# Designs tried in a protein design run: designed miniproteins, single chains, continued (4). Part 89

Each design is a single chain, and the fold is of that chain. pLDDT is the mean over its residues in the fold that is shown.

## One batch from the design tools (miniprotein)

Design m15082
Fold by ESMFold2-Fast:
Structure m15082 (fold): chain A 59 residues (1-59)
Amino acid sequence: KERIAKKISEETGISLETARKVVELFEENKGLITAKELAEKTGISEEKALKALKIYYSM
């Protein structure tokens, strides 16, 4: 799970702390969070949020 956050950070260029928040929000919402909602809650771009979700789902 920490590995997913690190991969997201490396692939999207966001901080590891932000990547961890992304993973936590995704898990808290049982995968029902959209890239737009994720971006709004974390402050990252929608493009980066979408890429993060794809990384999470491909693992």
Scores: mean pLDDT 78

Design m15083
Fold by ESMFold2-Fast:
Structure m15083 (fold): chain A 92 residues (1-92)
Amino acid sequence: DPLARLREAIEAGIEAAIRLIEELHRNGELDPEQQGLASTMLTLAEELLSGEITPEEAYRRIRALEARGVPQEDLELLREVVRAVEAELAAA
């Protein structure tokens, strides 16, 4: 299950999560909906790590996706990515 592997990687740390997302996407292990989620997760993590967006802006983007009917399971993964980046930045 790619989503279960993503949750485990996010718990291990944001760098591990990014590497797994890129690997799953590159190897074609994701269906089209999972590819869209993976792309969103990767973009969100990269923009947060670079300081292009704040966590508050990231949560606003997730709320906009919720309003568009994105599944709660996917939204939870996006929130986990934001939390993992915040933890990484706090440890620096």
Scores: mean pLDDT 80

Design m15084
Fold by ESMFold2-Fast:
Structure m15084 (fold): chain A 72 residues (1-72)
Amino acid sequence: SEEDLELIIKGLRIAARDYVREHPDESLEELIARAEEMADNVAKAHGLTPEQRERIRKAAIEAVREEWERLH
C-alpha cells in the first residue's frame, strides 16, 4: 500500500541521515552511492516495482544531500 511505502521511505531517510553523521570523512559522492545501495537492497527485499524503487532511491539521496548540507 502507499502507507507501507511511506513508512519504508521514512525509515530509509532516517538510516541515510544517520549514515552521513557516522561517516564525516566520506565525500558526498560516496554517501550518495551508499544511499543508492541501501535503497536497492530495500527495494529487492520488499519486491518493489521500478517506479517505487526510483521513489525510494530519490528519497534516500535527498536525505543524504540535506544532512550533508547541514553539516558542511
Scores: mean pLDDT 87

Design m15085
Fold by ESMFold2-Fast:
Structure m15085 (fold): chain A 89 residues (1-89)
Amino acid sequence: PEKYLPPKEILEILKLAGAKKDVYTLNEIYALLLRYIIDEKLRIFEEDPNLLDVSGTLLGEFVGKDRVTVDELVSAIVEKIEKEGKKVS
C-alpha cells in the first residue's frame, strides 16, 4: 500500500490522536482520525452519528467549519495529503 508523509497540519492532528510515526498509509490515517473523533467526543449522536462538531479543534481550523460530516472530513484530509503530502515508497 502507498505510504505518505502527511503535511504538518495533518501530522499534528495524528499526533494528538496518539500517532508516533511520521509516515502512514491512508488506512492508518483514517483509523487515527476515527480514534481522534472518539477521544474528543466530536460526534453529535443526538442529531446524526456521521455529523461532527469540530469547533475549537485543529480539525475545525483545518476545514474552516464548525460542523462537518465524517466523509467530508476524511475527503478533505485525504485530498490535502495527496496534494501536499510526500509519497514514500
Scores: mean pLDDT 78

Design m15086
Fold by ESMFold2-Fast:
Structure m15086 (fold): chain A 75 residues (1-75)
Amino acid sequence: SKEEKKKEIESGKESQLKMLDEYHKNDPTFELEKKQVEIWYELKLEMIDNNKDWKETSKEITKKIEELRAEFAKG
């Protein structure tokens, strides 16, 4: 079901963020990596909720991550 898929996605997000916090909190890239994880899972949840295809979702993920990386490169 959609609810089961959303729970799996949320569990995956929680697991990855916990791993970053426990083992990578002091890494120079910590904030960038954390925000990349948040973008990935947010758009995956939106895909499930709105029956979007993966091709369009993957393009939007790539675009938002590139924009995020550009912001971090500025300072």
Scores: mean pLDDT 84

Design m15087
Fold by ESMFold2-Fast:
Structure m15087 (fold): chain A 93 residues (1-93)
Amino acid sequence: SDVLARLRALGQQIQSLIRNNGPLLQVLQTIAEFTRLALPLLSLEERQAFVRELHDLLNFYLQHPDQIEEILQRLQALLDTVIQAVEASLAAS
C-alpha cells in the first residue's frame, strides 16, 4: 500500500531527524504529516490512544531533549503500534 510505504518512510525520517538533532520544526511537521495520513485509517479508540501517547512522547522530548535513545525507543514503539493498526485496517478493506 502507498499509504503504508509513506507512513514507514515518514517514521524513518522522524527517527533520523531526532537522532541527528534536526530542526524541531521539521520534526513536528513530519509528525503532523504522519498523523494526518494515519488518523483516517484508525478506529476512534485507536485515534484516542495514538493522540494520548504522542502527547506523552512530545512532553518527554521537550523535557529531556538529550535522552535521544529513550526518545527513539518510545517513538519506535508508537510508530510500530500505529503502522500495525493501519495495516490491519487496510487488510480489512
Scores: mean pLDDT 88

Design m15088
Fold by ESMFold2-Fast:
Structure m15088 (fold): chain A 68 residues (1-68)
Amino acid sequence: SEKDKLLEEFKKIVDEYLKKANLSEAEKKHVRALAEYEIKELETLSVEEVRKTLETFKKWAERQIKKD
């Protein structure tokens, strides 16, 4: 479904951030826990709400990953 695709994209963005950002093991564990919590919440929301959340998160993560 559209919602499943958005949730999968969210997971990919989190995974990319964890791989590219220079994070300690403790920081990675924290980010994974937060991502799992967010995914559970997003599963209960409408497609529109998931899309809005994903757009915000994607923009944030892309800025963090890209070095100028």
Scores: mean pLDDT 76

Design m15089
Fold by ESMFold2-Fast:
Structure m15089 (fold): chain A 81 residues (1-81)
Amino acid sequence: MPRVVDFEVSVDEKGNPVITLTFEDGSKRTFDGSSGGALLVLSGHEVTTEVVYSEDGKTATVTYTTSDGKSASVTVPAEKV
């Protein structure tokens, strides 16, 4: 599998976290949050996932951080985390 060189996090139409990975060959692939994190680890990046709930408990911010200092975050409805 080509090595992952970049990533971005977004939300689908249902509020689920979605990770888009950019590979060294220039291709992009979209995965759910769990699958994207596993692929980043397999590509030689250690990934930390942090979840922070809003003060009203209605939303959650999910942050993915790699050991090389890359990070991306997405805000989703709390029930989708």
Scores: mean pLDDT 69

Design m15090
Fold by ESMFold2-Fast:
Structure m15090 (fold): chain A 61 residues (1-61)
Amino acid sequence: MEKELEERIERLRAELSEEELEAGRNVGPAFRALPPEVRRKLIELGILEGLLDIIRAVKKL
């Protein structure tokens, strides 16, 4: 499960440029100026990274 999330995150990061990843750090003007396809990938990446953080936090309990 955790490894599957890490693999999906890695794949999404490989599909996105450094500039696109930087623009995706928050929902600001730079993010809104990106193509819809890129914005969708950044949203998915954020969700997956958040889920991985939750899973790791729960495992520490």
Scores: mean pLDDT 78

Design m15091
Fold by ESMFold2-Fast:
Structure m15091 (fold): chain A 89 residues (1-89)
Amino acid sequence: SMEEEIEEELKSAPKEFSDETIAAFLAALPEYGGIKARSLEEAERLLGRKPTRLALWRVESGEQSVGEAVAAAVEYTINLALERMRRAV
């Protein structure tokens, strides 16, 4: 599942990320329904904790640019919601 893939990648991630990475990620996040995330906690509420942490880790590890990581986090959030809907049936 996508959650298992995210959890596997996050095994090597630190518990906390640099303020610079967080600030760059938040600045690159699009508005959702007119809401711009202004803190890590707000981003985690909008995207989910695991997709947000995975995106921050991919930026810090140099695997993705900030823009690529933001796009991937949005896609993970959508796909996780779809998987949860499918499993609820």
Scores: mean pLDDT 74

Design m15092
Fold by ESMFold2-Fast:
Structure m15092 (fold): chain A 65 residues (1-65)
Amino acid sequence: MVKITAPEGMKLPLSAVKALIEKYGGRILSASDTEVVAELPEDVNLNELETELNRIQPGIKVERL
């Protein structure tokens, strides 16, 4: 599981976050304006996911749960 967090004072681009999670074969478990928890396959490169999200909105953080 991973947690995706918006930068302070900002909202997540939820449509883009959902699209990237689905591309990586994952599933959203919970979603809010500032935080998404998702299940991802073990082989997913979290640094690549964080990089792609930061291209859309800088400062997004991806953490393992």
Scores: mean pLDDT 83

Design m15093
Fold by ESMFold2-Fast:
Formats: sequence, structure tokens, C-alpha cells
Structure m15093 (fold): chain A 62 residues (1-62)
Amino acid sequence: DRVLEIQTRLAELGLLRPEDVDGVYDARTRAAVRAFQRLAGLPDDGVADEATLAVLFGEVDG
């Protein structure tokens, strides 16, 4: 559930391909989360913590 929401949002931002939205938190999803974290000025550890989720469901240019 949460993983699908994260992947869908990352795909909307162009950081993940829609076909990679499969509900599995793999290296592709981790790399996309890390890229988003760098854009958002967050620690780029690839872990979708609450700070990452709060910014992700806001808005960033990408």
C-alpha cells in the first residue's frame, strides 16, 4: 500500500517508470527515493521515512 503510493508519486515526478510501480521496494524504488531526497534537501539514504513522505506528497520540480 504505502510502497505503491510512493512509487506512483515518484513516477508522477518522472523519477520512476510507471511499469516499475509494482508494490516492491527494490533497488529501482530506493534509487528513485534517493534522487527525490537529494532534490528535496533531505538525507539521501533511500529510506522513505516520515520526513521523506511529507515532502514527497507535497511537490518538487522534477
Scores: mean pLDDT 76

Design m15094
Fold by ESMFold2-Fast:
Structure m15094 (fold): chain A 105 residues (1-105)
Amino acid sequence: MDTEKKAQEIVKLLEANNEEIEQLYNEIKDQCSSLDTNTLIEKAVPTLSPEETIKLINEIIKTGSVSSLSTEQKQGIASLIYILSKCFPQQSEELLNTLYEKLTS
């Protein structure tokens, strides 16, 4: 399964709103090559700092579970995962593979 398909399955597992994710991607897709990681995280997850977002991703990897996440946190993480798969498919491959394996096990 390619990186984009893994991202789509992760979005489904997080029960996120796909229309909101696609709207966000359309707003930033022309800027993908110029965005740094912290700015991308802030755009995808505006309710959390980049540090808090990374902490949540690490907890998902550690636990294999999203049940402790709020709806807003799930939406933000799903948005970030989708955008990373579209803008930085090679750089995000390891993260997406790890999340996919942890969430589907």
Scores: mean pLDDT 80

Design m15095
Fold by ESMFold2-Fast:
Structure m15095 (fold): chain A 68 residues (1-68)
Amino acid sequence: VELTPEQATPENMARAQRLAEEYLREGRLDEARRVGDNLLRATAERSAEATGDPRFLDYGRWEPPEPP
């Protein structure tokens, strides 16, 4: 699911993070990266819009959580 900047709330971010972690547990790295990239982009866009600071858009790529 593609998050809009307005949907990049802490609750929605936590839900997307859990989904990415579930895909990683199942070895579905491509799906995990897709979810993580979407989350990172939506979060950056929301932060740039809320603060007026375009440097939030220079977020790079999403990194998977380290294995326990």
Scores: mean pLDDT 65

Design m15096
Fold by ESMFold2-Fast:
Structure m15096 (fold): chain A 92 residues (1-92)
Amino acid sequence: SKVEELVKRFRELAEKIKNKGDVQEVVDELEEIVERNSLSTLREAFRRLEKEDPEAALALAPALFLLLDRIKDPEKRQFLEELVMELLGKIP
């Protein structure tokens, strides 16, 4: 399924951050993923990632934060902003 593929990709991106510290490469790949997928698919993929691998979700938080200003779709940007605030413990 598309959601399963995205969860696998997110885990691979989280591992890149942990091993190399190259956050900018991960930001570029996440930008493409966000642009190419629907909000509903992204929401479900991140929900599954948080449930199945919360450490990977947390590892992505800095890259997701840097990505916020690059997202053109306001609904996707709002979703990612809320996700980042949740992951960093900055819940409104």
Scores: mean pLDDT 83

Design m15097
Fold by ESMFold2-Fast:
Structure m15097 (fold): chain A 91 residues (1-91)
Amino acid sequence: MKLELFRVSPDGSETPLSGPMENAEGFLIQFMAALQELGKDESLRAVVVSEEDKKEAEEILKMMETTAKGMGFEARTEFEGNKGVVTVRYP
């Protein structure tokens, strides 16, 4: 499983906030920190790639979506082929 976090600027450019990670706990900590620093015109994009640990990937995606929504953000989970993506932004 690979976990990647990107900040999406208003112009649509993506900035990596972390390199690819395999540690889910560390990734969730970075995700929560990034949510606190998110600008109103920015989006946060979390990408989970898993062919071996699909169930764990789906659980992490659901946790991220639920956490973001609980904090008052709009969050949506989508699948792009073999990649699960959570996009978080202000409503």
Scores: mean pLDDT 77

Design m15098
Fold by ESMFold2-Fast:
Structure m15098 (fold): chain A 83 residues (1-83)
Amino acid sequence: AAVEAHAKEARQEAMQRVEDLNAQAGREIAAITAASNARGAETGDWEGSQREGQELKRQVSDQMQAGIEQVEAEAAARIAAAA
């Protein structure tokens, strides 16, 4: 049925957007890790650099989670609107 096809499309688009958000967060976390390691090596403050890196990674994870929740809510709304 058309409603079922629309729901499938909405779920596939949401899945792609979630994968894109995960990939982006992964790249940002890798960059933060590299920057924190470079700062630790340059300053000798490994503990401080690690703490700062962990806080930045937490912010990236929080933003990713919020983005995923928004994508899921939008997909659910699109499916509901078609019913």
Scores: mean pLDDT 86

Design m15099
Fold by ESMFold2-Fast:
Structure m15099 (fold): chain A 78 residues (1-78)
Amino acid sequence: MIELLVELEFAKPLTTEELIDLVNELKKSGVVESAEVLKFTEKSAVLKLIVKDKEKALEKLKELAKKYGGEIKSVEEL
């Protein structure tokens, strides 16, 4: 298992409900074993992910972030 710290940056303010929807879609995709929100502002979020396949998890997160007007800003392996 791989632990990832991922920072997301959004071009427009994101609501708490939109962040919850993004995280729930990520969990439903099956690419993460767990996902935790460590920090959230209207324009950024920091997620702690536990994954088996880093590439698949990051591809799905990138897809979902784009859907909500965001991008992956940084990825750290813990």
Scores: mean pLDDT 86

Design m15100
Fold by ESMFold2-Fast:
Structure m15100 (fold): chain A 85 residues (1-85)
Amino acid sequence: NIREEIIKKVKEMIRFAEEVGVPPRVIELLKKILKALEEGKPPEEILKLVDELRKEVEELPGGLRELLLERINEIKELVKKLAEE
């Protein structure tokens, strides 16, 4: 199930973000995305939240930004696949 795979990746990203010490706003947006996925919200709504997360992460410095954007891109591709079903 693609939705369950996305949930797993978002949970992994929350854990990584908490370990690395990103700003609380980034963690809050990740938790908001997780809640939307668990509540069965449509892929288009989830994609908008992922785009908001991307904008917040783009404000972060250097290497941390690059690692988080890579994870966000993986999640975004899975959400696009969910929208095709």
Scores: mean pLDDT 84

Design m15101
Fold by ESMFold2-Fast:
Structure m15101 (fold): chain A 104 residues (1-104)
Amino acid sequence: SSEIMGEMAIASLKLAIKHAELAAEYAKDNPEAYEHFKKAIELLKEAIKAVEEGNYRKAQELAIEAARHLEKGKELTKSPEAQEHAERAIRYALFGAAFAGGAY
């Protein structure tokens, strides 16, 4: 059901935010990586709002854009911890996008 898919999207996007926040914390010494992680967090928050509003297409597009920012941050950082958390955040953002796509 679209309700269940929406709930799964929100749960995945919240986990993506948690790991993106940890990636940002470990990447504070690299401003460019840090800014990409912060941008991803804002896009993931917007994606959750879009799911709550029933705008599943917008949520999918925002989550995919967030994943691209997480990928850039991961490439720019020299922190193995930031890279690992960014990788987890990417996976959860893409799961959120897939669940949002399944809701419409």
Scores: mean pLDDT 92

Design m15102
Fold by ESMFold2-Fast:
Structure m15102 (fold): chain A 100 residues (1-100)
Amino acid sequence: SSTGSVTVDAGVPKSVASIDVRKGDTITVTAENTGTADGVLVSLLDEEGRALGSTGIIPPGGTGTLTVVAPRSGRYTVEALGVGDSGKSTVKVTVTVTPG
């Protein structure tokens, strides 16, 4: 498992965590928006930078989860994006990998 926390700006994605996976592994990303102003969108990207899934918009104080089965082995990245106009979002992410 991996954890990360980041303050994100509105409209600018930031990397929060990265994890090595093998094809067939189940990746679960749990994200908590600990900010008080803007929503946060959390996405899982594969080694090519292609989005495999997102949490949808997580409101302040909210939690979002996504689960993806890895289509390929590689280093995957969790990115967070602030959704709003204040630029004051903070997100905590936990990434868990279960072997396939």
Scores: mean pLDDT 80

Design m15103
Fold by ESMFold2-Fast:
Order: sequence, then C-alpha cells, then structure tokens
Structure m15103 (fold): chain A 72 residues (1-72)
Amino acid sequence: SEKELDETLSQFFTAKPKEIVPIGKKALEIAKKINNPSHHFAVASVFEFWYNILQDPELEKLAKEARKLAKK
C-alpha cells in the first residue's frame, strides 16, 4: 500500500548506514505492488541519494531496478 511505502521511506531519515540496504529492499518490494510511476521514481531517487553517500553497489542495483519500474 502507498501508506506502507511512505512509512518505509520515512525510516531512511533516521537510518544508520547498515540499515539503508535492508530498508531499500523492503521499499522496492512494496513499490513493485504499487502501479504508480511517481512512487517508483521517488524510490529510485532515494536509492541514488544514498548510493552517492555510501557507494554501496547494492544501492546502485536497487536504483536501476526502481528506474526500470518507473519506465512502464
């Protein structure tokens, strides 16, 4: 649901670096169930932001997957 996605995305504001990838994976799974490109772009943007900070390749993969969903 959109509410569950919003609540999951809010966890990024208080997350420690080690929590970012697990939260991201959960957000992407929720976003896949939502037929709204705006939510897919928002999720991709959050992953790209954290990738710039942490340089974790897993975040780059998550961002690319979210971008792919948004193109539909």
Scores: mean pLDDT 78

Design m15104
Fold by ESMFold2-Fast:
Structure m15104 (fold): chain A 94 residues (1-94)
Amino acid sequence: SIFEEVEARFDAVLKELLARLQQAQTHEEALRLIEEALVRMDAIEKEFFADPRATGEQRREIIIRVSGITLLLMGALSGMPIETLIAQVQKMLE
């Protein structure tokens, strides 16, 4: 299923983000990592939305996942601590 492939790609991006955030030494570095992850997830979303096999329900689920990383970016911009950002990414992977 193309949806399962997209979900696996999102999980790979989030897992890489989690590992890199755990090593981040500054809030600026954490912010860059989250922005990079959002760019990657946006690219995956656009590719998926161009596929005629994508259903409306699947598109909605993908929008929700991308919205999660957007909220994480907003949290980081608002000064949310790195430890809290890590906890949010861990929750997204469950």
Scores: mean pLDDT 87

Design m15105
Fold by ESMFold2-Fast:
Structure m15105 (fold): chain A 76 residues (1-76)
Amino acid sequence: SLRERAEALLERLEVPPAEAAELVAELLALPEERAERILREAERVLKEKSKKEARLYLEVELGVEALRRAVERVTA
């Protein structure tokens, strides 16, 4: 499942369990296609660059999505 894939990635990134649970919840709050794209790209960054860059990518993308959702709520 998407949840299991996200949890496996965050374990590989050595994210503490409490922070990992929050990031998984944020990913699962996104449309499935977008969460899938973010996970795929984070996995690519982990493979091609580093754990630090993969974690930073994930945190930045989730921060941007949180801002996008906040704007949509105000303009809805």
Scores: mean pLDDT 79

Design m15106
Fold by ESMFold2-Fast:
Structure m15106 (fold): chain A 69 residues (1-69)
Amino acid sequence: SAAVKELALEILRELEEKQYPNLPSIRAAIAALEAEQYDLARQHLEYILSGLDPNDPLAIRLKQVLEQL
């Protein structure tokens, strides 16, 4: 849904602003979501999440959004 896309973009922009690891994958996920390429976005999001601390509040939010895509 458009709301889920906007939530994903908000979280990804915060990860980019805070210079989280795997910036190229974060930027690729943003581009894929903006292009509504949801299968590609899902692959990038899964990769990003694999590199994050599962207890990070942003990782928890991103995982919840990924489950709704």
Scores: mean pLDDT 86

Design m15107
Fold by ESMFold2-Fast:
Structure m15107 (fold): chain A 97 residues (1-97)
Amino acid sequence: SEEARLKNAKYRIALIKLELENPEKFKELQEKIKKDLSLTEEDLLKIAEEILKELGISEKEAEEYAKALLELSENEALSESDTLQQVLDKIEEIVKK
């Protein structure tokens, strides 16, 4: 569903932002997720929302970034060779249109 895709995109934005701003905390979070196999999709979304709040990103901004990420994915505009910063730059270019 579109709502599920948007929630997953929002989670990906949170992880991208966290890895760029605080790579050590990102690594700790990944290790925690790997150890806790009981985490549901709803739990992951809650973790994403907490990350975005801590980074000072509003719900509106997070949704705009998530929609831009989905647009890039639909247009096959993302490359496996893209750095996280290049992915973010492409997202921001769409958001600023």
Scores: mean pLDDT 79

Design m15108
Fold by ESMFold2-Fast:
Structure m15108 (fold): chain A 62 residues (1-62)
Amino acid sequence: MLTVDDPGRRAAVISGAALLGMTADEEELARVREELDPDSQAAAERGYAAGKFSAEELLNLN
């Protein structure tokens, strides 16, 4: 289960999931991976590996 408590971490998870699943910019991917905290990075990677997040789910993470 993906859980994010604060808006900053929610935005990081959204960005991480989108970049891991949707973008080809390898330099930005490396930077996002380094800047995400371990929980947010793991959550984004789980989302990418397990399936797609809906926009509604990403916006309403808690």
Scores: mean pLDDT 51

Design m15109
Fold by ESMFold2-Fast:
Structure m15109 (fold): chain A 100 residues (1-100)
Amino acid sequence: SLEEIREILEKIADLIQTLSPEEQKKAVNIIKDYVLPHIPEELKPEFIRAIKKLTSKDPEERQKAIDEIVDIISKLTPEQQEAVREALRKALEEIEKLKN
């Protein structure tokens, strides 16, 4: 569901703020590696820009990025939305391993 996707993204954004700059770059790449295969080509540039904004120190920019990501995912089929939800959950698990 889009609600579950939002919750996962909020947890990812919070975790990214606890990471070093190098680990934040790794976190963005983890999200891209897991999620981009499920995003249509035409939406990938907007998705990549929004994901990068999750590293922002501005909480308003991070919330806007989450809203933009959820909006992109809302345009996908239900099957693609579930694939993205699962991919984000796996990305979250990998990002948690970077937290020190």
Scores: mean pLDDT 88

Design m15110
Fold by ESMFold2-Fast:
Structure m15110 (fold): chain A 67 residues (1-67)
Amino acid sequence: ARSAALYALMLGTSYRRFEEGGKRAADILEKEVGIDGAIRILEEIRREYRLDEATNAGIEYLKKKKE
């Protein structure tokens, strides 16, 4: 799950489809670990790979689903 999410974030960043990449990564992670777990993993990926815009889009998407 994490590898697939990372790939989606990298593709979104490369093609300037940050919202699409972030949402796809978020959906992949949420299915496996839930919303809070997905947010934690996205924060970790952001720190390791500096994919700030795509990871922030995914985190924001998940926060909106929670509310």
Scores: mean pLDDT 80

Design m15111
Fold by ESMFold2-Fast:
Structure m15111 (fold): chain A 58 residues (1-58)
Amino acid sequence: GGREEAVRLLVEEGGMSERQARGAVELMEQMPRHAAVQLLVRHGGVSEEVAERALALL
């Protein structure tokens, strides 16, 4: 499903561990899109482009 694909994207293009990516996806489902992007960029070291693509999979 989209959650598993978002985890893969964050691992492969975001440089996150699988554990970090799973936690990030769980949090992204519980917050507004803008807050989720900020979380991924500031705490995950992910680009805004990768963060937006991950959110689009959810």
Scores: mean pLDDT 80

Design m15112
Fold by ESMFold2-Fast:
Structure m15112 (fold): chain A 82 residues (1-82)
Amino acid sequence: MEAVKEAARRLLELLDDPSASKEEILSAVEELGRTVLEHLPDVTLGVGLVLRAIGIILDSEDASLEEAKKRAREFAEEVLSL
């Protein structure tokens, strides 16, 4: 759980950086999803969160930087609420 929460906090820190690119943000979403899959013992919840991360990445391909940031922030906050 600590590794998962640390990855979520790192994503939030990146989202607060005005120089962060969309690619960097989506890469951090991928890392958070991977960390969840590796470290969360609840397989059902873990799979659901990984699918959420994949959905954010796919939906953000045609989205603006601000929309990608919004979705990434919601995901990080959801993970931190566990």
Scores: mean pLDDT 79

Design m15113
Fold by ESMFold2-Fast:
Structure m15113 (fold): chain A 90 residues (1-90)
Amino acid sequence: MEEFEKYAKKVEEKLKELMDELLSKNPSPSAEEIKQFIIEHFGLSEEVQKQPSWLIYAEAVIKLAEELELPEEFIKFLREALERAKREEE
């Protein structure tokens, strides 16, 4: 779906801006510092913080799409994709 590609690009652009903000404060962040920055920026719960890094990043992407006020259909698509990925990791 061409519309979902446009929304994905908006999320990628916003994620790049967020990373540029981190890099302006710390030009050589460790993987743990990047993870902690994402957790704090999006206010992720303690339960999410205990999950693998890929799940933390997936939740951040969904929250970013919500902050960008992207359509409900795209957010639902991301949630369904995350649900499928969780089943494959179990």
Scores: mean pLDDT 76

Design m15114
Fold by ESMFold2-Fast:
Structure m15114 (fold): chain A 89 residues (1-89)
Amino acid sequence: MEEKMEEEIKKLRDEAFAQIDKLLTEEVPADSVERDIASALVTLALLSGVKIETIIEFLKNLGFSDELIEKVKQILEDYRKKVEEIRKR
């Protein structure tokens, strides 16, 4: 059961990262420092219990648009809700 849950969580994490990576590609060049920092922050949010609000604050400080930040927040919140539901089974 645990192995199956971790596989489901990994799939959700990979899907969330892919969605956010696509959004970042629309606003910043793939080879920019801002892109690398944003990808690292998103990875931390997906792999750890860091508050989404903390990640959003850092993204705002990097100069990303409010529209992109809101979409990233929604994806991260949806991901965390799905993971919580799986872990509560």
Scores: mean pLDDT 79

Design m15115
Fold by ESMFold2-Fast:
Structure m15115 (fold): chain A 89 residues (1-89)
Amino acid sequence: SSREEAVRRAEELARKGYEELQKHNPNDRAAIAELTALSEEAVKHAREGDFEAQAEKLAEGSDLALEKGAIIAAMYLRANRSVVVEAAK
């Protein structure tokens, strides 16, 4: 399904995003803290609705927009895989 493909792509982009972050900013604690805070917010919204739309909004307006969004989406999907299953019912 398109949803399963989106999950797989998000996980792949998150892996690449982490790799690029480590390569350019291996000790960027501020960026790591920001990504952690955004992932917690994404988890909250996922319990209430569509996490994909929230991840897209969280990715907007930053130098790491695409990577940030992908990381948040993948972290969220890994933590809350059941939400995707519930939405597919």
Scores: mean pLDDT 53

Design m15116
Fold by ESMFold2-Fast:
Structure m15116 (fold): chain A 76 residues (1-76)
Amino acid sequence: SPPALDEDAPAAEIVEAAEAHARALVEKIKTLPPEEARRLLEEAIAQAREDVAAATDPRERAAAEAALAVFEEAAA
């Protein structure tokens, strides 16, 4: 799951936490067989796109977009 939004945290800190969480997930996925890794990464991208679309707070949206960018970079 993406990290919980801390309403008192600066946007940059929330984005950094989301990127760190996404990078940790990518590292776990990379340890799996190639077909399974690709499938899970595609699922992570799909979920991150839904999170971006569902975000009502600009900071939450920025965090979701940052996570999506990490997953898309890993899939390239």
Scores: mean pLDDT 81

